# Designed miniproteins, single chains, continued (4), part 66

Each design is a single chain, and the fold is of that chain. pLDDT is the mean over its residues in the fold that is shown.

## One batch from the design tools (miniprotein)

Design m14279
Fold by ESMFold2-Fast:
Structure m14279 (fold): chain A 125 residues (1-125)
Amino acid sequence: SMEEKRKKAYELIHRLVAEVESLLRSKGVKDEDIERFRLYLEAALKAIADYLLEKGVSVEEMERFFELILGAIKAVIDGNEEEVQKLLEEMRKLFEKYVSPEDAELLIQVVEDILDRVKRLVEKA
């Protein structure tokens, strides 16, 4: 059911968010900044998940998208711009299997905003 798929997608999101919190804390980001970012990240990922589930994306494909997002966040933290661009392109290609190119671009812009916020948090630490 859609409700069961949403619950599983949200479990994946909670695991991703917890790993990102741990990474940011390891880089000396303040707990207050991590908590604010956690609320934003969780809301953004849930919005993406709900949209993709409506478009018929499976939980298994959703897990692949979240793995790419986590990989891109790690690449930003490591300063690996080449890997960031590679993972964004892989995400775009996966999104385009399920949504229009225009909608894929909007989804990528949301991911890019997440990555920009991660970069600013690490630079501030």
Scores: mean pLDDT 89

Design m14280
Fold by ESMFold2-Fast:
Structure m14280 (fold): chain A 77 residues (1-77)
Amino acid sequence: MEEKKKKEKEDKLKLVDEGIELIKKLKNSTVTQKVGAAIRIMSRGDELGLSDLGSKVASYVLKNDLKGLEELKKEIE
């Protein structure tokens, strides 16, 4: 159980960090590019078994909510 929890925490942090990087890179990008990035994050969350977290991160990316993602990262810690 503990080994599985450590891996899950690591995967969650990686997913949130990917979302933060996407917001920073896509600050001046088109809606289409932001939607594509959000879909990729959701697919990544699904692959990791973290579909709920993937959807939350994707929502923050679409809304350009960097503070929301930084807060989410702190909660996972």
Scores: mean pLDDT 78

Design m14281
Fold by ESMFold2-Fast:
Structure m14281 (fold): chain A 59 residues (1-59)
Amino acid sequence: LPSEAEVLAAIRAAPSVAEAAALYDATLDAQLAAGRFDGAFALRLAETLAALQDAAEAA
């Protein structure tokens, strides 16, 4: 799994909500498939993605 810092940076730097969502989904799917879900990490990713989605929906 990539580091939390790498995934957060990639999501924040994503040029579109679709790319940010794909990174979020891939990270969670990898954790779930491994039977290793980190709720705190997932929450940070979800909050970052939600902020990007809110901005896109407001535009």
Scores: mean pLDDT 75

Design m14282
Fold by ESMFold2-Fast:
Structure m14282 (fold): chain A 61 residues (1-61)
Amino acid sequence: MVQLIANQTANAAINGDVEKVKEYVRKAEELGVGERVARAALQVAEDSGKTDAAKVLRELI
């Protein structure tokens, strides 16, 4: 389950879909892994040049 939500969050970050990034991080927080998932997605967003997604992810950490 954790691996699936991390992959979904990373895909949303790669696509620059800020709304989906917020939704998947919220679901990860409910599972107790929000910070871990947000940090991984932040790295992906920065590597992909998705500035808006990276900014949102920094605010969620």
Scores: mean pLDDT 80

Design m14283
Fold by ESMFold2-Fast:
Structure m14283 (fold): chain A 87 residues (1-87)
Amino acid sequence: MEDVEKAKKIGLEAIAKYGREHAEAIEEELARASGDAAVELEIAAANALLEKAIEAIKADKTVSEEAKEEAIAELRAVLAEGTAALR
């Protein structure tokens, strides 16, 4: 349980670190986009942040592989739910 929480924290810290950069980049594009194009930009940004989270989790040497897999699965589920809410 603690290992899964640690892995999720590592992922969330990666999202926080890169989230601002992605928000600034897509904000300019979103100002010009509308409807489905805006949704696609947000989903693409969310997927990019998820990949950064997965990389950070996998790079950690102190968390078990099972805890990493569980944390990644939870983050993927949260992203799928979040992107569904944008449609």
Scores: mean pLDDT 74

Design m14284
Fold by ESMFold2-Fast:
Structure m14284 (fold): chain A 87 residues (1-87)
Amino acid sequence: ITAPTGLTASPNPAASSVTISWTAPANGTATLELYNEAGERVKSVEATASSYTLTGLTPGTTYSAVVRTTLGDEVAGSAGTSFTTSP
């Protein structure tokens, strides 16, 4: 299985939301994980599309996002992307 590629956050994240986009591999189930500045996972969502809009974020805060694909016993994670919400 291959990892998702092209992981990006909106160029101007809103105070409480951001859109994460990626290129999905041909098979597998995608899971989007969001981490705070301390490295704690604050959100995990299964995605069936190649983009997801995260809401309910804290303004002026830096987050990291990772997308994983799972197919049977195989798991592949993307490189992380970081973004900072507007104050």
Scores: mean pLDDT 75

Design m14285
Fold by ESMFold2-Fast:
Structure m14285 (fold): chain A 78 residues (1-78)
Amino acid sequence: MTEEGRIKAAEIALKTNPDLVGQAIALASLLALGHTEYRPLLAEVVKQLSDEQLEEIRKILTPEQRAVLDEVLAELKA
């Protein structure tokens, strides 16, 4: 799959996921691909997630996606 194909797939997942968990995974994927414009939207989504939901998301994410999620969470704790 091309880089453009990966970006498009993540954008479709974001638009079609009805739940915040799926939206957070799609946003973390977009941010890991360099789309930093989605960072504020990821911050708003993760504010609405429980600690248990955040841990389940961390298990699904790649190391690069997890790093992006952890950076957003660290900013929100400050």
Scores: mean pLDDT 74

Design m14286
Fold by ESMFold2-Fast:
Structure m14286 (fold): chain A 89 residues (1-89)
Amino acid sequence: MKEIQELMLEIIELAKKLTEEQQKQVKEAIVKKAEELGLPQEVVEQLRAAESVEEVLYLLSAAMARGYLSEEQLKEILQLALEKIKQLL
């Protein structure tokens, strides 16, 4: 959990430096990965409708708490998001 919390905080801080279009690219990468991992379509649609990267991270945490996503899968999505953000900066 501490490693996941640290990743989320880093993602939120770095995402503040992104343009709206770049934030959209990060969100689309997360949505694609969530679909590949087999998250329910309703959760995937909520991720697409999210207005911020912070909201996306909140929704992913809720999905993990509901058993749709393991800690390892969440960490994989978070690492993907962080890598995408670093590529855009």
Scores: mean pLDDT 83

Design m14287
Fold by ESMFold2-Fast:
Structure m14287 (fold): chain A 96 residues (1-96)
Amino acid sequence: MKIKIEYKSFENVDSKDIEELEKWYEEFIEKVAKEWGVDPNELNIVFFSQMAKDGSWLESLLVATTDPELREKIKEILLESDSVKEAYEKILEYLK
C-alpha cells in the first residue's frame, strides 16, 4: 500500500495563498506519480480545504494513495474530525 499525505495552513488568506494551493496540488500529483512510477490517473486523491468565513485562516489536506479503500477511510476521518489539522493527526495515527 502506497500513501503520501501533506498538510498546509495559511493565516490572513490572500490571492497568492490560493495560487500556492493550486501549485501545491499540481506539483504533489506529478511528484507522487513519478516517485511511485504510476499514471496520475491511477492515484486516489483527497484534496480538502476549509477556510474561515472572514479569510483569517485556511487549512488544506492533500492525500494520494494507490488504495481506493484507504481513500474512503480518509474521507470518513475528515467527516468525523472537528478540523483539517485534527483529521491530519488522526490519519497519521491510523497509518502507524
Scores: mean pLDDT 83

Design m14288
Fold by ESMFold2-Fast:
Structure m14288 (fold): chain A 81 residues (1-81)
Amino acid sequence: TERKLAVLYSAIGILVAAFYFSLSDEEAEAYRRQMADLIREMAKLAPKSKQQPLLELAERALAAETSEELKEIVLEVGKLL
């Protein structure tokens, strides 16, 4: 599971850059949704004590308006792994 979590964590980091370089609100929304979906997938693989905090971070990703907010979410996900 650790290897799968590392791959998913790398993916959400890449999505922050993709969001930052997005050319439209539609692309930005797609990247936020992808990040939330990946964090939810990580929650399913994480210890039970960390699942709820990860699900809350996924919801925060959907509501994020800036790349700085998404970066903060990625850092908090990393602290839970």
Scores: mean pLDDT 84

Design m14289
Fold by ESMFold2-Fast:
Structure m14289 (fold): chain A 95 residues (1-95)
Amino acid sequence: SKEDKLLELVGKIVDLRLEFLRLVSQNAPLSKIKSVIQSILDVMREMSKLVPELQPYVDQLGDLLKNLDTLSRSEANSKLTKIVTQSLEVVYNVL
């Protein structure tokens, strides 16, 4: 079902978010941070095909990825947290 697919994609976002936090805590190279954010973006693009209301958050995440080199780790984490949290609230409202 659409709901089962959304729950699967939510699980992927949660796992990738935890990996992002692990990489930030370990001061991992920016290339690894970018790779995880790109993976989150790919999953959110897939989710937006099922929930078109997610498109603004896909756009915000794309902008975050594009401008990541200009941000501190703390600022990047804060922006990603807000985007992911608001996206999940939208998904939970349609389940």
Scores: mean pLDDT 88

Design m14290
Fold by ESMFold2-Fast:
Structure m14290 (fold): chain A 76 residues (1-76)
Amino acid sequence: MRRLGEEVLELTRELVERAVELGKISAKEGEAWIETGELLFQNGDLPGLLRLAIRLAEVIGDRETAERLRRLLEEV
């Protein structure tokens, strides 16, 4: 459980960086997304963190990552 939460948080950071680079969100919005992800991780809200990562993957058009995360959410 701990490692999975850390991996999803790291993926969330990567997805935020990609969304900012693609011009889909501002750097300020990206910072707010990361802070939300860190809060969800600290609270042990893995389903919440997965939903956040899914939304970011959808924003950048990464359908494969969004689908993988949706399958993972069904298992928790």
Scores: mean pLDDT 84

Design m14291
Fold by ESMFold2-Fast:
Structure m14291 (fold): chain A 93 residues (1-93)
Amino acid sequence: AARALEEARREVEEGRELVERARALIKKAGQGTTSDAETAEMIKDFQDLEARLTALGLLPSTTPRSVKERLEALLEGAERLLREAEERLRRLL
């Protein structure tokens, strides 16, 4: 049905956005921040993305203990969402 195809495309777009956000956070964490405003923005984006993926059931129930493990879990969760959405889209095409 047309609705299922539109929903699957929307899910793929969301998954791609979340993957790019996770990659941007990993890159920024590796490079460091140059201002208090940049640090606050990074922390907010990290918290917002972690909350979003947790609400979607895409993160482990046990929070990883290191910042590196938490960032890797965000990327894994986002990539899992994208993979499932792309598989659903392929089945509809």
Scores: mean pLDDT 75

Design m14292
Fold by ESMFold2-Fast:
Formats: sequence, C-alpha cells, structure tokens
Structure m14292 (fold): chain A 62 residues (1-62)
Amino acid sequence: MSPIELVAMKDLGISREQLLEIKKRYEENNGKLSEEEIKELAKKFGLSPKQIRSIIDAIGKS
C-alpha cells in the first residue's frame, strides 16, 4: 500500500481488509466506481459514501 493509502486508512478509521476490498473493486472496474457501487460499499462497511469516495481518491493518487 502507498503512504497516501495508509494515511487515508488511519484518518477514516478503516481496516486494512476494508481498504483492500475497496481497492479490488476499484481496479476491477478500470478505476471507476458508480455512485450506486459507492453507496453499496458504504452500506456494507458501515461507512458514509463520502468516506468511500475519499478512499477511492487516495487509491487513485497512489
């Protein structure tokens, strides 16, 4: 994981396993996630859609 991904994980209170699953789905979708996929991930992990978008942004900057 990049330093940016590690900082985002710490700041958002997300586990390594949650970050890796979000990263996998992001990569499987060619670096694009729909708003509906973001909402579904947020619901699955008990996070806000804003937190999921912040993680995706960190992954994209890595």
Scores: mean pLDDT 77

Design m14293
Fold by ESMFold2-Fast:
Structure m14293 (fold): chain A 60 residues (1-60)
Amino acid sequence: MHVYSREEIDAIAEAANELLAEAERTGSATKYAAARILYVAAGLMAEWSGLPLPEWADVP
């Protein structure tokens, strides 16, 4: 079992947020797709490491 650090997970989540912001600003379908892949990766990393999902993943 590979354990990811919170710093690694947060870094991937931040990269996803940046890509999403750029996609919203530019209308880039490619950046939307990239952000979605990074969100999935961050979620899997968090589950495998027993860490909470980044705050962007579960907004009330």
Scores: mean pLDDT 72

Design m14294
Fold by ESMFold2-Fast:
Structure m14294 (fold): chain A 118 residues (1-118)
Amino acid sequence: DDDIKEYQKIVQEIGDIAFDEWQKAKAQIAKATSFDEIKKILVEMTKKILEKAYELAKKANYSEKFTITLLRELSRILLAEARAFLKKQGFSEEQIEEAVKALKETAEKYIEKVKKEL
């Protein structure tokens, strides 16, 4: 009962963090002059969101399994949102796949680092 309610609260807090970091990334992207700059901004945004989500999971004393599942699901959502955003901005399918691949590799590398620390 209480564990499910606390999990929902943390998911909401992560959602708020993701929204705030995404707004910051969009402001930086509006000033970007190249696709490589946009890709770098999205990579840094992804790292910050995952780092903040991990800090919340640690504060909640989540198990390794719960923490890794949370970070994997968050990564999946962030990749889908980045793909949708880039498509809406009119980037080519090749550019979108390049950016999404960079974000996926960034997220996977961070999650493997977290697994070694747990």
Scores: mean pLDDT 86

Design m14295
Fold by ESMFold2-Fast:
Structure m14295 (fold): chain A 89 residues (1-89)
Amino acid sequence: AEVKVEVEPVEKVDGKYRVTVTLTASAPATVTVVVRDVESGKLIGVETVQIDAETKTLTFEGVGEKVRVSVYDASGNLIAEAVATGVDP
């Protein structure tokens, strides 16, 4: 199924960095979202989500100022990837 991925800019809230990922599917789909720090390559978070022709929002906390979000389908194929950076210096 086709899944649309939108990644928001990295936000600093209460001294912690977070990134929000919005997933929209036109048909039932299972996806795995992987968040990594761009500079270090460190794995920050991984979530597997089932989407039933809907929009789901995921929030990852404890991220860095620049993160790579990679989205994989149920077969492990990369279907979307985005880099998010902080807004407002």
Scores: mean pLDDT 78

Design m14296
Fold by ESMFold2-Fast:
Structure m14296 (fold): chain A 68 residues (1-68)
Amino acid sequence: SPKEEMIERVREALVAHGMEGLAEQLERMLRGAPSLESMLQFVRNFADSLAPHHPELAAELLAIVEET
C-alpha cells in the first residue's frame, strides 16, 4: 500500500543516516496516523525540524513525501 511504502522508505532513509532507534519510533508514530495526509504532514514537519542539523536527510524525507 502507499502508506506501507512510505513508512519503509522513511525507515530506510533514517537507518542510512545512522538513526535506527529514531526510525523504529517514527514508524510506530506513522502507523498510528489517521490518514495518508496526516502521515505526509507529519513527515514534512519532521523533515523541517531536522533541516538545520541533518539537511541531507531532511531533503530525502521531503522527496519521499513529494513522490507519494
Scores: mean pLDDT 83

Design m14297
Fold by ESMFold2-Fast:
Structure m14297 (fold): chain A 63 residues (1-63)
Amino acid sequence: SRSDLYGEALKVSSQLSTVADKLSDEERQRAADYAFSIASGSLSEKNTELTLKWLKDLLDKYS
């Protein structure tokens, strides 16, 4: 559900903040923009899923 996607996005954003120093400037800016897009509810459910996947993939890269 959209609510589940929102909750997952908050968790991933929180985890990404703990590794922010490892991210490039471009990755940090894009992660912030994507997190804002999810939080603002401006995305379709499908685009929210794709954006969330990008954030999770970024977190996995630096975990």
Scores: mean pLDDT 80

Design m14298
Fold by ESMFold2-Fast:
Structure m14298 (fold): chain A 72 residues (1-72)
Amino acid sequence: MSKEEILERALERLDGLLAQAEAAGREIEALETAIESIRAAKPSLSPEEQEIAERLLEYLEERLEEARRRRA
């Protein structure tokens, strides 16, 4: 599986989980938890895995900012 394929599958799963959290009014909490988990794991990852983690963090941080703007 390529780096791009891993990222795509991760985003697909994440989108499903975030949609469920949003429906429950817990989107911000879910996003913050996901970001913390990835940041905690990042130092233990290979360079290729760190690149995937960085792209996931960018996506999650942008989505968190959007969710916070909707609540502000």
Scores: mean pLDDT 76

Design m14299
Fold by ESMFold2-Fast:
Structure m14299 (fold): chain A 79 residues (1-79)
Amino acid sequence: MDSIDEAIAGLDTLLAHSDQLSPAQVAQLQALQATYQQAKDAYKAGDLDKAIALLEQAIKQDPGSGLTKKALDDVKKKK
């Protein structure tokens, strides 16, 4: 959970500097943030399989994200 919250906070920080980002980059980061929120909601509901699937989708959108990989590993360890 904390790792998902850290990933969301990281995206919030990037979006706070949206004046330095293209509109396409802002849209991509907003879509990624929505995926993290859905993963967090699934995790809170105890649906670990759904949370894992959503985090795997987030990794496909941002494969360089160490925070997303850490969140996925943390959720998998709780299953």
Scores: mean pLDDT 74

Design m14300
Fold by ESMFold2-Fast:
Structure m14300 (fold): chain A 107 residues (1-107)
Amino acid sequence: SSVEELSKFIEELTKEKESIPPTPELQSRIFTAKSPVEAFRIAKEAAKKFGGTASRGNDLSTEIRELKDGDTIDITVPTKDKVYSVSFKLVGNQLIATNATISPNVT
């Protein structure tokens, strides 16, 4: 399932690694959904398995609107030592990983 595939990706990313995967490898990670709304739901459920959150990226509109092609979904997963953030671009019914960052977790 798409939730399982995305969960595996998050697990791989959040295991102690010294670096983020190379951009070509990162951008090869594509997750399918039935709709934009389901894509966001999949992101939320996968993130929740790791104590993380999923949010919509910067919306240039001040209005609340439905997710559409080209919208960004961000997943943030805090671990004991680091915070992992992954941005996905919605293309049709697919989530494509675009970038990832690792930062210190300051408690």
Scores: mean pLDDT 70

Design m14301
Fold by ESMFold2-Fast:
Structure m14301 (fold): chain A 87 residues (1-87)
Amino acid sequence: DLARRAAELEERLRREGVRFEARVELIRDEDGRPVGAEARVTLEDGSRARAVVSRDGTLLELEGDHPLALEVAELLARSAALSIALE
């Protein structure tokens, strides 16, 4: 449940006072069709994470050195990928 995961992550971020920067981009195939999304996250302490999720919701890549950054990156990539699937 993406909505539940979002609510849990929002509560954790608020509780710990964490700030972050994020960049989300659509991944396109050679025909220009959106096939997934990539999210890159940097926390204020310098921790980084990257997630790639396909349009069908499959987690393809998840890399990072901080659990919270990993959760933010995955959630943002999943949200972007879901937006593609709903169009």
Scores: mean pLDDT 78

Design m14302
Fold by ESMFold2-Fast:
Structure m14302 (fold): chain A 74 residues (1-74)
Amino acid sequence: MELNKKILATGIALAVKRGIPLDVAQTMAIMRAKMGEELLTVDQAKAIVRQAAADGRISQAEADRLLALLDQLA
């Protein structure tokens, strides 16, 4: 259960940071988990989403939507 939450949170953070589709970012998060790489927490992913909105890389509406999804994982 905890691993799945971290995979989803990491995928959302990667999609925002790299500007890539969420499905591609989720696949990358799964690969990171299989390789034993450190995954992001829900709180770390929320911080990345908030920073991306502050930097103007995503809209505030998109940030609010992604934060709502992350809140469902917490």
Scores: mean pLDDT 79

Design m14303
Fold by ESMFold2-Fast:
Structure m14303 (fold): chain A 78 residues (1-78)
Amino acid sequence: SPAEKAIELFRLARSYAEQGDFEKAIKYAEQALKFARESDHPNAEEAARYAEKGIEALKAGNTQEAVDYFRKAIAALK
């Protein structure tokens, strides 16, 4: 499902962010955001908002903040 794809991509985004690969982390987070928005999940909009905040944190170099937002996005889609 789109929600399951979003969860997998957010997990990849977190992994790359923790490795300091911000370019890949942003790429996978943006893909996850698209799948979250395409999902029929009741919390899709909440997950999308967390994803956007995580992407902004990555662009600002705030790795831990980004990881925390992606954790919240994943939790919303479960």
Scores: mean pLDDT 86

Design m14304
Fold by ESMFold2-Fast:
Structure m14304 (fold): chain A 78 residues (1-78)
Amino acid sequence: LEYYEKYERIVLLQGSDEAAIAKLREELEKKFDPKETLIEQVDNIYEKIQELLDSGKYLLVRAEQRGDILIAVFERIK
């Protein structure tokens, strides 16, 4: 969690298509400030969502599926 706590926004991605993940990551890096935003590909997104929610430090602000890619966006509670 200390690794995540230095970011104001966390974007979790889960998917098997590495080319699609790379393209989506590039789009997200253009949309969000890379100093404030962590974009991480994870193997079990639901487990990571629960971990961040259980920390009490992050709010789940968006959850969506784009093709075979699952996306979860968290923002730090201020």
Scores: mean pLDDT 81

Design m14305
Fold by ESMFold2-Fast:
Structure m14305 (fold): chain A 91 residues (1-91)
Amino acid sequence: ELERLKEEAKEALVRAARAYGERTGLEVSEEDARAAAEAAIEQALRLVEEGRTEEAIAKLREEAERARELGLEDAARAAELIAEVARLYAE
């Protein structure tokens, strides 16, 4: 389940990057989007390993809310998926 959620988070951020490029004319590569998602996942998992699981989840939920306020639904979805990865990793 964990690996599936990680892949879904990467896919969500790729969709967010594509939507951003269409809206702004600025190109973000799929590779860069996937790398950004991977880095965010690794940071969240490090916080879990440090016993800071609640902090990691709260930060990601705040990021998701901010993304939604900006109309960035795929970016919000990516943050929510990374929060779920952190939650399951802590189990």
Scores: mean pLDDT 81

Design m14306
Fold by ESMFold2-Fast:
Structure m14306 (fold): chain A 73 residues (1-73)
Amino acid sequence: MEEEKEYEEELKRLKETLKKSQEEIRKATEEKLAKISDEKKKQQIKELTDGIIEGLELLIEGVEKAIERSKLR
């Protein structure tokens, strides 16, 4: 069925986009932290970034589960 294949392809693209966003957020955070001398502000940015990365990991897991369900019908 074409609909199932399209759904799986969309989920794979979404997973790729989420992984790319995760990498870009890590890079942007590292660059920003390198420019900051305030240790307290560095810690706050690290905590915020860790939360965002964790959220993205949960979304990626959700997408992976959806792909597996799509394959199994």
Scores: mean pLDDT 78

Design m14307
Fold by ESMFold2-Fast:
Structure m14307 (fold): chain A 98 residues (1-98)
Amino acid sequence: MEEKAKEIQEKVDSYKKKGDEAIAEGRRHPAARPLALKVEGEVSFAETAADEAIRAYKEGNKELADQYIKGMETEIKKMDEYIDELRAQVAALEAAAA
């Protein structure tokens, strides 16, 4: 039970770091800010789902915890898609400036 909570927290912390790095890159370019905001939103949703999953595990509700883990995984997937799109846009903007 405690091991599962730690695993969930470590996973969401890892993706928060990845998201924050992409947001910082995107914020350097005004044209990329809308995608940076989308990444920020998905990071927030993933953190919320992780917190709810950990709470459900602590309360002994494994079924509810598994549902929130699936929600977290879905938000992480969306975040990765927005990060890839954001990085492609930043690369194109930097190439045009060079």
Scores: mean pLDDT 83

Design m14308
Fold by ESMFold2-Fast:
Structure m14308 (fold): chain A 65 residues (1-65)
Amino acid sequence: TPVILKGKIKDILGDKFLVTFTDGSKGYITIDFIKQEAIVTFLDGSTLKGKLLSFDGTNITISFD
């Protein structure tokens, strides 16, 4: 079962979105809307690539395999 991560967009920083996730973690997200992919870089420097399931400018949902 894929891991689902949900978050809220807090700021826009050039090509990146600052997001607070539902687990309380924060990260910077770069989105490829053509591929429907998101790369999340957490504040500890860890990076995950996932599928963009939804984005409405305020809320984001990402799936990790």
Scores: mean pLDDT 82

Design m14309
Fold by ESMFold2-Fast:
Structure m14309 (fold): chain A 93 residues (1-93)
Amino acid sequence: MEEERRRELEEVRHLVPEDIAALEATFGPEAAELARRAVEALENGPEAVEEFKRELLREVALKAIKEGKVETALETLRKLDPEIAEEIEKELK
């Protein structure tokens, strides 16, 4: 039903605001702009959102790691997508 679809999108959306806030605080306005694009993917369905969010998180996390903000980047990833966090940790090893 329509309510179920909206609930699915809202559950995913609860992760995206955390993305925007954390990314803006950690990486600056560039990361926030990327997060806005991820939000736009929400309109195209949950699969598109997850794929876009994973790419976004990976890209901005690597950027922060290069800047020496490894702790903040990994903490943010673990909260938003633990699989991506594990993947990045493996790359750093």
Scores: mean pLDDT 64

Design m14310
Fold by ESMFold2-Fast:
Structure m14310 (fold): chain A 97 residues (1-97)
Amino acid sequence: SNQSTQVVQSQGNTNINQLNQGTQLTLNQINQNITSGQTMRNGLSSSGLGSVNNFLLQGRQSSSPSVSQVAFNQANQIYQLGTQSTNQINNQINSQQ
Protein backbone atom coordinates (compact mmCIF):
# COMPACT_ATOMS: atom_id res chain seq x y z
CA SER A 1 0.00 0.00 0.00
CA ASN A 2 1.06 3.61 -0.51
CA GLN A 3 2.74 5.15 2.54
CA SER A 4 3.07 8.91 2.89
CA THR A 5 5.43 10.65 5.32
CA GLN A 6 2.39 11.61 7.45
CA VAL A 7 1.21 7.98 7.66
CA VAL A 8 4.70 6.75 8.66
CA GLN A 9 4.96 9.52 11.29
CA SER A 10 1.51 8.59 12.69
CA GLN A 11 2.48 4.90 12.84
CA GLY A 12 5.70 5.82 14.66
CA ASN A 13 3.86 8.02 17.16
CA THR A 14 1.41 5.16 17.83
CA ASN A 15 4.30 2.72 18.42
CA ILE A 16 6.01 5.20 20.79
CA ASN A 17 2.76 5.69 22.76
CA GLN A 18 2.26 1.90 22.97
CA LEU A 19 5.85 1.46 24.20
CA ASN A 20 5.39 4.16 26.87
CA GLN A 21 2.08 2.62 28.03
CA GLY A 22 3.60 -0.89 27.99
CA THR A 23 6.50 0.36 30.11
CA GLN A 24 4.16 1.75 32.80
CA LEU A 25 2.03 -1.43 32.79
CA THR A 26 5.19 -3.55 33.12
CA LEU A 27 6.51 -1.45 36.04
CA ASN A 28 3.13 -1.76 37.80
CA GLN A 29 3.12 -5.54 37.22
CA ILE A 30 6.66 -5.93 38.66
CA ASN A 31 5.43 -4.29 41.90
CA GLN A 32 2.76 -7.05 42.12
CA ASN A 33 4.52 -10.09 40.59
CA ILE A 34 8.15 -10.06 39.41
CA THR A 35 7.84 -13.18 37.19
CA SER A 36 4.81 -11.76 35.32
CA GLY A 37 6.61 -8.42 35.02
CA GLN A 38 9.67 -10.13 33.51
CA THR A 39 7.41 -11.89 30.97
CA MET A 40 5.83 -8.53 30.08
CA ARG A 41 9.31 -6.94 29.76
CA ASN A 42 10.40 -9.71 27.35
CA GLY A 43 7.23 -9.23 25.26
CA LEU A 44 7.66 -5.43 25.23
CA SER A 45 11.31 -5.78 24.11
CA SER A 46 10.34 -8.19 21.31
CA SER A 47 7.52 -5.88 20.15
CA GLY A 48 9.86 -2.88 20.22
CA LEU A 49 12.50 -4.66 18.12
CA GLY A 50 9.76 -5.80 15.72
CA SER A 51 8.64 -2.17 15.30
CA VAL A 52 12.26 -1.05 14.72
CA ASN A 53 12.73 -3.76 12.07
CA ASN A 54 9.42 -2.85 10.39
CA PHE A 55 10.41 0.83 10.08
CA LEU A 56 13.92 -0.09 8.86
CA LEU A 57 12.30 -2.32 6.21
CA GLN A 58 9.88 0.47 5.17
CA GLY A 59 12.84 2.87 4.85
CA ARG A 60 14.90 0.45 2.76
CA GLN A 61 12.01 -0.52 0.44
CA SER A 62 10.48 2.95 -0.06
CA SER A 63 10.87 4.58 -3.48
CA SER A 64 10.57 8.01 -1.74
CA PRO A 65 13.68 9.44 -0.01
CA SER A 66 11.43 11.53 2.29
CA VAL A 67 9.45 8.46 3.38
CA SER A 68 12.70 6.51 3.89
CA GLN A 69 14.16 9.25 6.10
CA VAL A 70 11.01 9.46 8.27
CA ALA A 71 10.91 5.65 8.61
CA PHE A 72 14.60 5.52 9.64
CA ASN A 73 14.03 8.36 12.14
CA GLN A 74 11.08 6.47 13.66
CA ALA A 75 13.16 3.26 13.88
CA ASN A 76 15.93 5.15 15.69
CA GLN A 77 13.52 6.85 18.14
CA ILE A 78 11.75 3.56 18.97
CA TYR A 79 15.11 1.80 19.45
CA GLN A 80 16.42 4.49 21.83
CA LEU A 81 13.16 4.64 23.82
CA GLY A 82 13.02 0.81 23.91
CA THR A 83 16.53 0.72 25.37
CA GLN A 84 15.58 3.33 28.01
CA SER A 85 12.38 1.39 28.80
CA THR A 86 14.29 -1.90 29.24
CA ASN A 87 16.86 -0.22 31.52
CA GLN A 88 14.10 1.36 33.67
CA ILE A 89 12.28 -2.00 33.97
CA ASN A 90 15.50 -3.90 34.80
CA ASN A 91 16.34 -1.32 37.49
CA GLN A 92 12.86 -1.83 39.01
CA ILE A 93 13.29 -5.65 38.95
CA ASN A 94 16.70 -5.32 40.64
CA SER A 95 15.25 -2.99 43.32
CA GLN A 96 12.66 -5.70 44.26
CA GLN A 97 15.48 -8.10 45.33
Scores: mean pLDDT 87

Design m14311
Fold by ESMFold2-Fast:
Structure m14311 (fold): chain A 70 residues (1-70)
Amino acid sequence: MSEEQIERTYEEWLKTYDPSDPPYMIEIDLLMAALRTALENSPESTPISEVVRRAMEIYAAIERRYKEEN
């Protein structure tokens, strides 16, 4: 997981961000974006538990960045 991958995922998520959406929908959209990035950057042989761990790291990094900017 690179800083560039986190930045790209953050920018892609922001393009779909709608502040009028319920908080749970915003969280789901972010989780889906994080999971997609983790899957794209994981070899086929990567255990699902490791893919989920990487997705959670991306999720946490983006949520932290969003809170720092807003």
Scores: mean pLDDT 78

Design m14312
Fold by ESMFold2-Fast:
Structure m14312 (fold): chain A 61 residues (1-61)
Amino acid sequence: GELRAQGAGQLALGLGLADEEGAAKTAESMRRDPSGAGVARGVAEGGASPAQAASLGRLAS
């Protein structure tokens, strides 16, 4: 669960699903809430589409 959520965030950064600002917000969300929901929130806040964020949250769940 937790480990997969962290991995999903890292993959989002590597795949370019998050801008530099989004990468920082994703990392902060993962520190506070490494669950799929936290990862999805961080990615979405960084400028990724809600659909991409939802996909990452689903993968991390």
Scores: mean pLDDT 58

Design m14313
Fold by ESMFold2-Fast:
Structure m14313 (fold): chain A 77 residues (1-77)
Amino acid sequence: MQTVSGVVRSASRGGAFIQADSHDFTVGMRVRVSWMGPAGGASSLGTVRWVSEKGFGVQFDQPTDIRVGELVFVTAA
């Protein structure tokens, strides 16, 4: 199971673009995104919506407090 480190480059309602240099995620994959929230460690489940040379976009199942610039760890769910 692949764990990918990345940086949030864009955050929108219910989603984020995560920049990562190397990953095997594909559109439709279920993922868990983990980061350090204001109260400590946080995580959310989502689905990969698109993939590019620089990273991938995730749509979260529930609203998150994730922010641009956050360091994240992403695993297949």
Scores: mean pLDDT 78

